# Designed miniproteins, single chains, continued (4): the designs that were tried, part 109

Each design is a single chain, and the fold is of that chain. pLDDT is the mean over its residues in the fold that is shown.

## One batch from the design tools (miniprotein)

Design m15791
Fold by ESMFold2-Fast:
Structure m15791 (fold): chain A 55 residues (1-55)
Amino acid sequence: GSPEQIAAGVLAAAESGLPDAAASRLGAWQAKEAFGREVPPAADARAAAEAILGL
């Protein structure tokens, strides 16, 4: 999936009150798809997802 699709999934998980699931999804994406985008560490998965989406 695109970085935007991954970020949307991370944000949806965070909004559902599942911060550990959000962090896990972001971490898996960072490990698999390091496309040279600056992605913050998974410690704040919501903020990282919002940055990827331009929010």
Scores: mean pLDDT 60

Design m15792
Fold by ESMFold2-Fast:
Structure m15792 (fold): chain A 80 residues (1-80)
Amino acid sequence: MYPKLSLEEMKKMVELTKKTADEMKKEALEGNEKHKQLIISSLKKEAEILRKMKEESDPENKKLLDETIDYIEKIIKELE
């Protein structure tokens, strides 16, 4: 049973997730091809987790999760 996050808790979580994605993007650009592919795979897994969380979320949290998923997907495309 996944805990229900408040809007404030969700905002903090998505901000941290975006910051982590930005740091991963930087590492992928500075790393070799194998390291870059590992980071892309990790970002894809994170997006899947966020999509699952979205299924159980309130409409306001769904919007924040959608924006965060789009942000991660954009980074993935920039790395590919």
Scores: mean pLDDT 81

Design m15793
Fold by ESMFold2-Fast:
Structure m15793 (fold): chain A 111 residues (1-111)
Amino acid sequence: MEEAALAIAELADQLDDAQVLAIAEEIARVTRETLLEAGVPEAEAEAAAQAIVDAARARLAAGASPREVIGGAIGTAYRLARELAGDAVAARTTRRVTEAAAEAARAYVAA
């Protein structure tokens, strides 16, 4: 996770708005899957995923940097996972979404 967080910090400023939004959508997808695995009802898991994407769009519209949008999406995923499924699921969610975001950022920058 530390290596993934450093990769996001290094690569984020090379991303365009469409790529940043796609990474936020991936964070939302991984959050939804992790919450469903933890036994969170489908409607609540879907609402959490939508809230992550909506928050990312709002940050982009406000002129937030790619790093702030991605970091904010991960923070929203942590908070919602903690509220819905507790600290252990929040920690697992944060690790998974950070790794997924770093992989997506590397793929976009390498293209």
Scores: mean pLDDT 88

Design m15794
Fold by ESMFold2-Fast:
Structure m15794 (fold): chain A 80 residues (1-80)
Amino acid sequence: MVTLVVELKDGNKVTVTVNEDGSITVEAEGEAPEEVIEKAKEIARLIHEYLLSQGLEPNSTLTVKEEELDELLEKAKFLS
C-alpha cells in the first residue's frame, strides 16, 4: 500500500491510501479542500504505479505539507 499524509494549513490531516488492488481510500480530518484531496490522490496513484513499474512492492508512506503538493505532483508525473 502507498500512503500519503498531507498536513493541512489548519493542522488537520488528509490520508490517502492506494491499496494493493489499486483502489483508493481517503480519510480527512475536518474540512479538506477538494483540490488538495484530488492532488493527493493523483500523487499516490503515480507513486504506486512507479513502484510497480520498478518491480518493487508498493509499500511506502510519505508525509508532506499542503504547500509541497504542487512540487510533489510535478515530480511524481516525471516518474511516470
Scores: mean pLDDT 80

Design m15795
Fold by ESMFold2-Fast:
Structure m15795 (fold): chain A 65 residues (1-65)
Amino acid sequence: SLPKLSQEEIDEALAKVEEALKNSSSLTPAELAAARHSKELLEKIREDPSTIERLQAEAEARAAA
């Protein structure tokens, strides 16, 4: 299941992803894509906290199927 994140954890994770993206020249294309995806996901959760609950429900539904 997806972990439940607090607002502080989301802000900290975003800061770490932003720092990684500032050093994009040291990242592989796969690492850069993963960092961008993580940032987009964290920004969505920050804007709408219900996003994490929906993602957890979707993951559980896929595991049950």
Scores: mean pLDDT 72

Design m15796
Fold by ESMFold2-Fast:
Structure m15796 (fold): chain A 75 residues (1-75)
Amino acid sequence: ALEAAKEEARAELRRLGIEEYADIYVAILEAVLAGDAEAFREAARRLGEAAARHYGDPRLIERTLAVAEEELAQL
């Protein structure tokens, strides 16, 4: 069920032309479900990089990583 939902969401985001964010969101979900802190950090970095490019603000990389570290510290 969850894997089917992930594929459906991935297909929807590809159709909308935001495939990069689809791959990142899937990576975040997989890292959370696996309890993999390093995979979560990597997915968060990719999210920050995509946001930095889209909004033209490189500070979004550091801000996204800081939020990810705060979330990991709560686990």
Scores: mean pLDDT 75

Design m15797
Fold by ESMFold2-Fast:
Structure m15797 (fold): chain A 108 residues (1-108)
Amino acid sequence: DHMERVLRARELVYEGQRKLNEKKYDEAIKLYEQAIAELDAIPNPTRLEVKLRIEALLGLAKAYKLKGDTEKANFYKEQARKLVDEAYERGLITPEEREEILAEIDSI
């Protein structure tokens, strides 16, 4: 169950990234939302699950920005930033990873 959800979330995130590259923004959004739903079912998320959730939130921010929905893009950017700070405080990501992800958020 747990490993199956993680694998499915990972596949959904990567498929979402592919759809973004194809400029299929609505399809990308649905895939990222499904990835987050799979991850929401996991109690006590570890480093891998948290990093996948960050990637899905960044994907949502990028997709909404590319659709011209600045409000939703900013909403998901702030959700990603909050999760990055929480993950860092919990010792799940390194200072280097935190800096890299925050730079990616700022590039959106």
Scores: mean pLDDT 89

Design m15798
Fold by ESMFold2-Fast:
Structure m15798 (fold): chain A 56 residues (1-56)
Amino acid sequence: TRPPASQAPPVTDEQRENALEKARKAAEASGRPELAKYVEDGIRESRVVPDEIRLG
């Protein structure tokens, strides 16, 4: 499949959940709950595109 044109949507609920899940796993592993809040706050303020988020 080929990528469609004009593909640069803002942060969606699914993307937010991915970032939160990643932060949560890190917080649980290290015991740093601020990590989860930091990621969510950053996404809310910056509204970066998923291309910046390396989740896999």
Scores: mean pLDDT 58

Design m15799
Fold by ESMFold2-Fast:
Structure m15799 (fold): chain A 71 residues (1-71)
Amino acid sequence: KPLFSDEEIERLARYLGISKEELLKRVKSPQEALDLIRERALGVKPGDPAPTEEQKRAMAERFARLRAEEA
């Protein structure tokens, strides 16, 4: 089974302001999707250290909002 459900991928695309189809077109695996999200949303690449505490909190807050919206 995929790491993300179709619904969750759609929510992530909304978070980034792109379509689900665009997200899937650019990535071939869930890992690449996560890397793309980090790069576009936070500007963090796979080899980079964890994002700053401030950015981490902002991201978590927005992510929680998206989950609540689709409840």
Scores: mean pLDDT 63

Design m15800
Fold by ESMFold2-Fast:
Structure m15800 (fold): chain A 58 residues (1-58)
Amino acid sequence: SGAEKAAEGARRAVEAGDRAAAGAGAHQSLMMVKSGIASEEEAKEAEEAAREGLAFAA
């Protein structure tokens, strides 16, 4: 749930052109996935959104 929220935040930040928010949301989402808080489906979606957010933030 938290990972999904962070991933959605990163996705929206990319659409809005907010590099800092995109990077922060992506990082938060990946941390929650690594901590085992997300389900497999949530983790997959979060990782894809995080990849895009990090690429945009870089």
Scores: mean pLDDT 71

Design m15801
Fold by ESMFold2-Fast:
Structure m15801 (fold): chain A 85 residues (1-85)
Amino acid sequence: SSKEKQFLEKVKKIYDSLPPGVQEAVKDSFESILKNLSLDNIIELGKRLEEVGATNEAIEIYKAGMTVFPDSKEIRDNYNFLTPG
């Protein structure tokens, strides 16, 4: 769908903007999401970005993920945890 295509383009832009060490740390999760856009792969990439301190990029992945999976409580909960207020 158009939303899925926009999401994947955003994921690629985020990945390309990451420092080389962070890119290497999240590479497997990034490749997984490009092969299969799923709720689980969005959560996995977001969590991996959080673990390596790429918090702003994790927020953007969850925000974009809510556009593809608007009914996902899990994506919303992860987004809200990083954006309290």
Scores: mean pLDDT 87

Design m15802
Fold by ESMFold2-Fast:
Structure m15802 (fold): chain A 69 residues (1-69)
Amino acid sequence: SFEEELERALELARQISEAIENNDRQKAKELMAELLGVDVDSMSFSELMEKATQKLLELLREHRKRLKG
């Protein structure tokens, strides 16, 4: 369950990076919204970037914690 969530989040992060490199802001926004489980129009691009980054960091911290237990 957690490993599947982490793998999905990392897959979405790669797709987000690709969309940004391709200047596809709409696709990047949709992918970030999918990662967060929110509506794509619920917040700004900057807010989506901030929250998506926070979620990825939280998942990585939880993964590290589980490796120590």
Scores: mean pLDDT 82

Design m15803
Fold by ESMFold2-Fast:
Structure m15803 (fold): chain A 68 residues (1-68)
Amino acid sequence: MDQQIAAITQAVQQVNQISVGLPPSDVAKAVGIILRALGLAEDGASLAQVQAELQQAIDYAQQSKAKS
């Protein structure tokens, strides 16, 4: 649990840094993916599964910024 919380916190910080200048709608989508990762952690998913979902949020934020 603590390792999953640390991973989620780190991903939130990364998404926040990447999301500087992104539209609110793109930020909301990235946050939605992070919330999905939190749900997976609560449902007993492995750290690897939670990290994979968090990486999707980071990738989404990076892709949105690259297309801007």
Scores: mean pLDDT 80

Design m15804
Fold by ESMFold2-Fast:
Structure m15804 (fold): chain A 100 residues (1-100)
Amino acid sequence: SIKEKLIAVLEEMLAKLEALEKETKSPVIARVVEEVRRLIEHVRSNADRPEIEFQLSLLLEIIALGGEVVVGKRQDPEAGEQAEKILDEAIKKILEILKE
Protein backbone atom coordinates (compact mmCIF):
# COMPACT_ATOMS: atom_id res chain seq x y z
CA SER A 1 0.00 0.00 0.00
CA ILE A 2 1.02 3.65 -0.39
CA LYS A 3 0.95 4.12 3.42
CA GLU A 4 3.36 1.17 3.90
CA LYS A 5 5.71 2.61 1.23
CA LEU A 6 5.64 6.03 2.95
CA ILE A 7 6.38 4.51 6.39
CA ALA A 8 9.27 2.50 4.85
CA VAL A 9 10.82 5.75 3.51
CA LEU A 10 10.54 7.34 6.98
CA GLU A 11 12.18 4.26 8.59
CA GLU A 12 15.03 4.39 6.01
CA MET A 13 15.49 8.11 6.84
CA LEU A 14 15.59 7.26 10.59
CA ALA A 15 18.26 4.56 10.02
CA LYS A 16 20.46 7.03 8.09
CA LEU A 17 20.02 9.72 10.77
CA GLU A 18 20.83 7.23 13.57
CA ALA A 19 24.04 6.31 11.69
CA LEU A 20 24.87 10.04 11.36
CA GLU A 21 24.23 10.54 15.13
CA LYS A 22 26.65 7.67 15.94
CA GLU A 23 29.31 9.10 13.57
CA THR A 24 29.06 12.80 14.57
CA LYS A 25 27.90 12.45 18.23
CA SER A 26 26.17 15.80 17.59
CA PRO A 27 23.40 16.83 20.03
CA VAL A 28 21.66 18.47 17.04
CA ILE A 29 21.45 15.13 15.19
CA ALA A 30 20.26 13.38 18.38
CA ARG A 31 17.38 15.91 18.54
CA VAL A 32 16.50 15.36 14.85
CA VAL A 33 16.54 11.56 15.42
CA GLU A 34 14.06 11.94 18.34
CA GLU A 35 11.79 14.16 16.18
CA VAL A 36 11.83 11.55 13.36
CA ARG A 37 10.95 8.79 15.88
CA ARG A 38 7.98 10.89 17.08
CA LEU A 39 6.96 11.56 13.46
CA ILE A 40 6.98 7.81 12.65
CA GLU A 41 4.91 6.97 15.78
CA HIS A 42 2.39 9.75 14.92
CA VAL A 43 2.16 8.62 11.26
CA ARG A 44 1.69 4.96 12.32
CA SER A 45 -1.07 5.99 14.81
CA ASN A 46 -2.87 7.70 11.87
CA ALA A 47 -2.48 4.73 9.46
CA ASP A 48 -6.23 3.89 9.78
CA ARG A 49 -7.22 7.45 8.77
CA PRO A 50 -8.53 8.21 5.25
CA GLU A 51 -5.66 8.48 2.73
CA ILE A 52 -5.97 12.27 2.21
CA GLU A 53 -5.92 12.96 5.99
CA PHE A 54 -2.92 10.60 6.38
CA GLN A 55 -1.02 12.34 3.54
CA LEU A 56 -1.79 15.86 4.86
CA SER A 57 -0.71 14.86 8.39
CA LEU A 58 2.54 13.42 6.98
CA LEU A 59 3.26 16.58 4.93
CA LEU A 60 2.68 18.87 7.95
CA GLU A 61 5.03 16.72 10.08
CA ILE A 62 7.68 16.82 7.30
CA ILE A 63 7.41 20.65 7.19
CA ALA A 64 7.93 20.77 11.00
CA LEU A 65 10.94 18.40 10.72
CA GLY A 66 12.41 20.64 7.99
CA GLY A 67 12.22 23.58 10.41
CA GLU A 68 14.11 21.59 13.08
CA VAL A 69 16.83 20.69 10.53
CA VAL A 70 17.19 24.39 9.50
CA VAL A 71 17.63 25.40 13.18
CA GLY A 72 20.06 22.49 13.69
CA LYS A 73 22.14 23.52 10.65
CA ARG A 74 22.66 26.97 12.24
CA GLN A 75 23.93 25.34 15.49
CA ASP A 76 26.04 22.61 13.81
CA PRO A 77 26.49 23.47 10.10
CA GLU A 78 28.42 20.31 9.08
CA ALA A 79 26.16 17.74 10.78
CA GLY A 80 23.05 19.80 9.93
CA GLU A 81 23.95 19.87 6.21
CA GLN A 82 24.27 16.06 6.23
CA ALA A 83 20.88 15.73 8.00
CA GLU A 84 19.35 18.12 5.40
CA LYS A 85 20.63 15.89 2.55
CA ILE A 86 19.07 12.81 4.21
CA LEU A 87 15.74 14.67 4.65
CA ASP A 88 15.82 15.95 1.03
CA GLU A 89 16.32 12.37 -0.26
CA ALA A 90 13.38 11.15 1.86
CA ILE A 91 11.13 14.03 0.62
CA LYS A 92 12.00 13.16 -3.01
CA LYS A 93 10.99 9.50 -2.42
CA ILE A 94 7.77 10.55 -0.63
CA LEU A 95 6.79 12.82 -3.56
CA GLU A 96 7.48 10.00 -6.07
CA ILE A 97 5.24 7.61 -4.05
CA LEU A 98 2.44 10.23 -3.80
CA LYS A 99 2.40 10.54 -7.63
CA GLU A 100 1.41 6.84 -7.87
Scores: mean pLDDT 83

Design m15805
Fold by ESMFold2-Fast:
Structure m15805 (fold): chain A 70 residues (1-70)
Amino acid sequence: SNTEKLRKMLEEAPANFGALATFLKEYGLPEEMIEEVAEQLKTLPERQQQYLLSLLSEEQRKKVEELLAK
């Protein structure tokens, strides 16, 4: 599944901006991975966070931004 593929990617290459950006462009963000992706974004530079957020739907972007504020 896309969820399992994303989870494995985050485990093997944490904070791999390029791989994460490619995945989000191709498949989008699985709902069940919102919290895990938000945690990864906290470890990335602000410019990379902003770019990845721009790849999300408006609804998912709001959810991730709320998690980043914590």
Scores: mean pLDDT 80

Design m15806
Fold by ESMFold2-Fast:
Structure m15806 (fold): chain A 87 residues (1-87)
Amino acid sequence: SMEDIYKSLENLKKWAEENLSEEAVKVLEEAIKRIEKAVEEGKTSKEDLQKLVDEAIEKIDEKIKDEAERRQVITLVQLAAQEVYES
């Protein structure tokens, strides 16, 4: 359901706030906001969501230099998109 999607996205943000740097949290929050907007606009196809993931990865690569944290943020964005795509 849409409520389950929003709850999952909120849980991802909370986890990030407790485990990641402030810069990583900001990048993740921006990516999640774009995903939430896509859900609100009905743009939830695999192709639409993959485009948002790809754009987020470019930002992550630019902003986050720590390899482990970069991988974590990429995984969280992919999980966020998957939650929407598989709903």
Scores: mean pLDDT 83

Design m15807
Fold by ESMFold2-Fast:
Structure m15807 (fold): chain A 98 residues (1-98)
Amino acid sequence: MYVARLELEEPVSGEAAGEAAAEVLKRFPGVKRVVLVDRRGFRSGTTPEEARAAGRALPDPVTEVLVVADTEEEAVEAARAIAELLGVKAKGIVVMEV
């Protein structure tokens, strides 16, 4: 299993991050979970509805997104897709096997 950590150049609203995560969970069958991170903590979803709920539950802007996927390729592609959907540049994408 692989985790791609997407660092955003600019913080985005939890709602926007949740919607992007929901779209990625629909688009990439190998993506198992998306984690949205703000300055206070994190929320995660395994379904599009859970991802939207996670975004709405975060009180502060999202600065990082973690994508959990079966393959390194799907984790990276999903992280890039989130940045594109948000219209923000990736400060970095780091992938690790877990």
Scores: mean pLDDT 88

Design m15808
Fold by ESMFold2-Fast:
Structure m15808 (fold): chain A 99 residues (1-99)
Amino acid sequence: DFKRRLANAVVDLVRYGTPEEREAIRRALEAVLPPELAAKAIAAIDAIETATTREEKEAALKELYDTLLSLSDEQLEALLRRLLALLPPELAERLRRAV
């Protein structure tokens, strides 16, 4: 439940977020995940931003979601803590309530 709630919350932040909010998410991923997993998640975020069709965007969002679901509970907790530190206070509170 926690894993799916956090993954959905992060995907929603990327889907509806500003460029500055997506940059905070990229920094959080890079700070807490192993380099290979961070690179994969960041590539999915970049693909979402550069997508020219709805199909490309949905495929990139799914790739981000699947990547987040592949993380350990320890990695997800570390990601949550870093996101709460880097996001604006209002979004940090929304994220706390979502998980």
Scores: mean pLDDT 85

Design m15809
Fold by ESMFold2-Fast:
Structure m15809 (fold): chain A 78 residues (1-78)
Amino acid sequence: DVAARVAALRAQADAYREKAANYEKMAQDSLAKAEQAEAEGDELRALGYRNGAEIFSYMAAVYQAKADKLEAEAAALE
């Protein structure tokens, strides 16, 4: 059943989009903590939070790419 296959791919894509959004939020939270540390003069803590934000942004991009791939697969079946 093509419709069932398309629905399953879209459900998986939705799950990956939610995971990407969660990592985006973690990146934003880490950047906010970095700004606070910079305001307090704690450059080492700020650097740690900025590095964390980069990792979270990378993970968000990875999961977004996985979602995009599944959406393309679903579209190809229709």
Scores: mean pLDDT 90

Design m15810
Fold by ESMFold2-Fast:
Structure m15810 (fold): chain A 95 residues (1-95)
Amino acid sequence: MTKEVVEKAEERYKEIVKERGESKELDEELAAKAKAFGEEVAAQVREELARDPSLSEEEIERLARLTFVAAALLYLAGETDVEKARELAEEAYRK
């Protein structure tokens, strides 16, 4: 369920921050970069989803938000591949 997925993602985010938290400055810089990366990937997914007339604006925004979270977590884990983040989003809404 969506609530469980969000809770697990948030828990993992906290663990990654804790593991990589050598300093508060590094945490803030990483968070800012992860945010920018997530926003870029989410924008691309939003454009693609907007082409599907069967999806409501609410569904598009929900999927874009999930993509943002997934991409941000991937970036914090050391994965900067935009294509992989996009594939994960497509897998989430296709299946």
Scores: mean pLDDT 67

Design m15811
Fold by ESMFold2-Fast:
Structure m15811 (fold): chain A 84 residues (1-84)
Amino acid sequence: SSELQQLLEQLDKLRKEFLNTDDREKRVKIAEEYAALALEASRISTPEQRLQLQIDVSMMLLYSLVRGDEEAARILQETLAALE
């Protein structure tokens, strides 16, 4: 659907911003916004699209863990659990 495409485009932009910012506080805010939109997208996604969301969240979570971003990692871990 057009709504799903808009959500997926916004998620892609947020993920790229998350991976490219050097600001820890900004990463937390992006993680919070990403989590809300990812959960919304998951409700209207196909199984294949939901699997891609799980992969993307897992990558962001790994990035947070290697950078010591405890709060962003917590948000992303909770998001990943909710996408089961």
Scores: mean pLDDT 88

Design m15812
Fold by ESMFold2-Fast:
Structure m15812 (fold): chain A 94 residues (1-94)
Amino acid sequence: ELKKEMAELHNEARKLIDKALKEGKLEVAEEVIEKLKELHKRYLELLREIKLSETPEEDKEKVEEELKKMNEALEEHLEELLKFFKEKLKEKIE
C-alpha cells in the first residue's frame, strides 16, 4: 500500500519533468523544480514512516543516517536536473 503511494509520487515527478521539457520555458522548469522538491520531501516522509515502523529501536539511528544520505543525494539530483533544464533551454533558443 505505502509502496503504491511512493510509486504514485515517482509518476507525478516524471509528469512534471515531461511538462517542463515539453513547454521549454525556464519559468516552467523552475516551477517544476520547486514541485519536485515538495514531492521528494513527501517521498522521504513516507519512506521514514515505513522504515521506522519496521525497524527495531537499536537500528533507528542507522535508518535516520540512511535517510539523511538519501536527502543529500536527492538535493544533488535536483541541482543536476536544474542544470540539465538550463542547458536544454539554451539549445532550444539557439
Scores: mean pLDDT 70

Design m15813
Fold by ESMFold2-Fast:
Structure m15813 (fold): chain A 85 residues (1-85)
Amino acid sequence: SMEPLDEAAQERIIEAIRTQADEVIANTSNEATRRMLRALKSMSDEELREFARLVEEQIKAAEKAKTLEELEELTKETRELLLKG
């Protein structure tokens, strides 16, 4: 099982936001994404740590959903191949 987000992982997420946000803002046509990233850039490190915690929870949820979806797809394909009628 994956351990909770540690301080090093939190700092890496904060650094990614601070270093990559401007590039993403420049390359996106989505106003909602630009607004979100500008808001994140204005946040303190403490506020960004809370955001990083929420991002970790979303990543865990997405990984779990992706694994279940892949398993369901493989099961369906296998069942269709085995059942010739």
Scores: mean pLDDT 66

Design m15814
Fold by ESMFold2-Fast:
Structure m15814 (fold): chain A 86 residues (1-86)
Amino acid sequence: SPAEKKAEELIKEIEELIQELDEIREGDLSQEQKAARLQEIQRRMAEITAQFNKLKPQLSPELQAKVEKKLLELGRRRLELELELA
């Protein structure tokens, strides 16, 4: 369905953000540049969460759980970077 396709697209976006967080953490950016990129990722995370919440009633419980698992992983990686920058 279009909803299932959108959910798979969201999963891909989440995986791309996880990779971006890892690259920021491991890269040679200044602390200020890392903080700015983290803010942009937080904005994109909020957009993904809002899209998922609108989509959720149209998704199977299994697909909902798959997206939620990826969002939790993204949240953990974001927190790891926040703690490094503190």
Scores: mean pLDDT 88

Design m15815
Fold by ESMFold2-Fast:
Structure m15815 (fold): chain A 77 residues (1-77)
Amino acid sequence: SQAERESTIKGYLKALKSEDPAVVESAAYSLGSLLRADPSAAESLIKLGGVEPLEKLLQHEDPNVQQAAAYALGYLV
């Protein structure tokens, strides 16, 4: 359902704010995989304000976090 999708996205968006780079990388990668699997997830992510946090992660100190953010953003056309 849309509500379940939005709840899942909100959980990952919260995890993007973690001080642990491994948690941030996992969350960004999971968002990217969700966007790839579910075409409706892109619209939900945009409406929930998820684009700006992912764009900020492109400047993260950890290159694995940068790569995961780029992966997720690559599914937002």
Scores: mean pLDDT 86

Design m15816
Fold by ESMFold2-Fast:
Structure m15816 (fold): chain A 63 residues (1-63)
Amino acid sequence: MAVEVVRATAETTPKMSPEQAEEAIKAAEAGDVGKVYEILSKSVDPITAGNVVNAVLLSLVSS
């Protein structure tokens, strides 16, 4: 699930605050990929942020 990818990314990113991690997870649950990218790009590199956004997008097109 895309939410799991966001959670795992937050857990493996030591510089991401718990509040930022929670906001990113909530945005992923809501399908707000722009918000997920905005939050993640503050703490992770653009490639990692893009990969997580792609995972969220794939979950939205799959039933």
Scores: mean pLDDT 74

Design m15817
Fold by ESMFold2-Fast:
Structure m15817 (fold): chain A 101 residues (1-101)
Amino acid sequence: SEVEVQLNDLLAAFREFLEEAQTKELTDAQIEEGMKRLLALVEDLGETMLAEGVDEKKVRESVNLLRTLIAGVANEIRQGRRFSPRDVAIYLESIRDIVNA
C-alpha cells in the first residue's frame, strides 16, 4: 500500500538520523533540520493514511504520537544521547506499531 511505502520512507529517514547522531556530534542546526525532515514525512504519511480511508481521529492520534516521539528523540540527541543498534531497532518498531495500531 502507499501507507507502507511512506512508512518505510519514514523508518529509513529516522534510522539515518539516529545513526548520524551516533557517529557525529550534531549541531543544533543539524538536529533541527533532521527533525524538520522527519516531521514532513510524518505529515505525508498522515495524508496518505487519510487517502486510504483510515479514520481521521486515528490518523490525528498517530501523527501526534509520532511528532512527540521525534521531538523527544531530537531533544535527547541535543543532550548528547547516543543510540545503540538495539535502541534504533526499538524506536523503529515503536514507529511501526503507532502506524499499525
Scores: mean pLDDT 87

Design m15818
Fold by ESMFold2-Fast:
Structure m15818 (fold): chain A 61 residues (1-61)
Amino acid sequence: MSGVERLERETAELLARIEDPRDASFVRALAAHMRRLYLAGRLSEAQVERALETLREWIEA
């Protein structure tokens, strides 16, 4: 599925930028949770994009 493939790709890109193991574990857990909610129809594509944008800004800060 396109949305799941996007989630996996962007999660991998974010994880490549994270040096702290705790931050990496947090991002992995959040991505897994978002994937479950998206597949269950409880998160929209836009909500997933918004969350990923927020994580990117947090990591880049």
Scores: mean pLDDT 76

Design m15819
Fold by ESMFold2-Fast:
Order: C-alpha cells, then sequence, then structure tokens
Structure m15819 (fold): chain A 81 residues (1-81)
C-alpha cells in the first residue's frame, strides 16, 4: 500500500541519515522505489526528529518503536552489503 511505502521510505531515510555508509540502492530495493526517487527523498528530507514526529502522528508509533525499527533495518541492510 502507499502507506506502507511511505513508512518504509521514512525509516530508510532515517537509517541513511544515521549511517551514511548504507547503500541508497539497498534502501530503494527495501522500499520498492527507484534509486533516483529515494536519493531525492534523502536530499529533501527534514531532520530525523521531524521524520520521527511525522511517523508518530501518521502511524501512531512511539519514538522508541521507530528507533527499534530503524536499528533492525540498519542491521539487515548492513548484512546485505
Amino acid sequence: SVAEKLRKAALGVIAKKRDPSISVKLIAEYVGVTESSLQNSIETAPSIEEIEDMLMEVFDLSREEIRKEVEELEEELRKRQ
């Protein structure tokens, strides 16, 4: 769904901001978007805190839940590199 892609994209952007060594290509594959589309999202994204606030509002997630999901995503993406 569009909502699932938005959530995945937001988590992927946070992961990239936290660890710039993670491949944009791997995040794009995870989200199910083109690499160029994800690159644009990364370049235009606000702060991590603003992305977290959006996820809390839209998906009714706690900040702790978001951080755990990002940490799990970072580990998974690093294993695939």
Scores: mean pLDDT 85

Design m15820
Fold by ESMFold2-Fast:
Structure m15820 (fold): chain A 76 residues (1-76)
Amino acid sequence: SEREEEILNTLKESSEGALEELKKNPNPELIKKTIEQLEGLIKLLEENKDEFSEETYEEMIKLLKETIEKLKELLK
């Protein structure tokens, strides 16, 4: 659906932008806060997975998990 595509694209752009900014200017407190927020978003998506197509849901979860992994690498 058009709305799901817009949501996914917004999430992709936001995740990419946040990751690049935190990579350029690493702040451990902000990185940890961002990871916490993304983990909370994953939980909300899991609780509401029936609101999305299977494809969109899987893409969103994959994107968020990959973003969290990359953010955790910045804490090393």
Scores: mean pLDDT 85

Design m15821
Fold by ESMFold2-Fast:
Structure m15821 (fold): chain A 79 residues (1-79)
Amino acid sequence: MGNEIVEEYKPEAEASPSSKENTIEILEKAVKKFVEELRKKGLEELAELLEKAFEALLNKDEKKKAEVAEEIEKLLAEL
């Protein structure tokens, strides 16, 4: 039988609810995928920062937002 085990990209064939929830889900999927891409490229520090940033946004944690911003600024200063 013709079997598809993986889909590298999807043509948005999903019926997402037109609510706040669909936006959060889309954002979470995008961040998760981006984090995985960064880890695959060996950019583990960036992946960890992005994950923390997203978690801070979801929890509205001002302190974590500041910590993530500081770490990003530190990385940028070394470029």
Scores: mean pLDDT 66

Design m15822
Fold by ESMFold2-Fast:
Structure m15822 (fold): chain A 78 residues (1-78)
Amino acid sequence: KIEELKRAVEEAARRAGGEVVSVVTDGNTVAVSIRVPPELRERVLEAVREAAERAGGEVVASHVSDDGETLDLGIRVR
């Protein structure tokens, strides 16, 4: 389940115009950092939420880095 969630999230982020710069799995949680321009942040976040839901997960945290360059997401397996 966690590996399926990880793959689905990475693919969704890339298809929506983001660049996945790091992915860390810990138990039932996936932490993803995505480099994305400000105008695509909402699109990338929405795409990742939909992909996570289909893969049996849920986005539980979202944060934009201080420099505005990355979107950091925490995703948990339901």
Scores: mean pLDDT 81

Design m15823
Fold by ESMFold2-Fast:
Parts: structure tokens; sequence; C-alpha cells
Structure m15823 (fold): chain A 115 residues (1-115)
């Protein structure tokens, strides 16, 4: 059926998009654009009511946020070790780290609901 074929093609296109993002993520330069693209892929999966596509998208976002947490943690350690560091910069990184950790927990909960 054309509808089933279209959904299979959309799932394949989403999977290709996920693989392309993984390839881009393998670069040494993190980008807010990459995160936005991953979020768009999840939103497309939701719109298409494709649970498999949503699961793949959430797994990608979780991996990205785990990497961000690691990078922020290292940045925080370096700032805390620097006696010339502005306390405001330390606080900003701490707040960003906490927000990213909370978002990671939310994504993990969404993934568990989809299974």
Amino acid sequence: MSDAEWREQQRAAFAQGVELLKEVLSSDKPSPTKESAAKLLVALGIDAQDRDAQIEGYELLIQMYQRQIQELTEKLKKLQADPSADPWRIQLVQQTLQQTQQRLQQLQQQLQQLK
C-alpha cells in the first residue's frame, strides 16, 4: 500500500538523517545546529507517528547530551582550577551543566515510554 510504502521511505530517510548526523558528530567541533537537527528528526518522527524513528532520534539526542555533559564537566574543572577565573563564568557553566543533565533525564524518560 502507498501509505505503508511512504512510511517505510520516511523511516529510511530518517535513519539516513540520523547516520548523517552521527557522521557530522564524529567531527571534533560540537555545534548547536547539530542538536537542533537531531531535535527536528525527533519531531518529524512524532508527526509521522513512527515509534522506531522517535526511539532512534531520542537515542541520538541522549548521546549528544552525554557528550555535552562530559565537555561541560571538563570545562568546569579547568575553570575551578584557575584562580583568575571569573566566578560568574563558573556559575554559568554550573547552571548549563545542571540544565543539560535535567534535559538528559527527560529524554531518557521519553525513550522509556516509547520502548
Scores: mean pLDDT 72

Design m15824
Fold by ESMFold2-Fast:
Structure m15824 (fold): chain A 57 residues (1-57)
Amino acid sequence: MMSPEMQKAATDAFRRLLELGLTPEEAAQAIVRAMSTAKDAKELTDRVMALGEELLG
């Protein structure tokens, strides 16, 4: 999570998760989880959105 692209993707994803109705804690956990497995900004965004949908279900 040190590249500018990954940081931007994480920030954008966090805001989107909050807009979807997740709590800041849930959104932060989804981002941390995605960052541990994602290789690039696109994969990070995709994984965060998938985790967010699981938490909303």
Scores: mean pLDDT 78

Design m15825
Fold by ESMFold2-Fast:
Structure m15825 (fold): chain A 60 residues (1-60)
Amino acid sequence: MKITGAAPTRREGESEADLRARLEAMIAKSEEMIANPGLSEDDKENARVALEQARRRLAA
């Protein structure tokens, strides 16, 4: 299943530990993609959107 849009989580009611781990992994992955000069601008933009969404969910 492809969940790569602005809302990276499929189930917001998952366990707190699992959700935090997934969001942290998503943030790290997105930051690596943004820093990669070989990626397309579209891929970097998608990574930035995913990064912002994951950060907001962790902050909540």
Scores: mean pLDDT 71

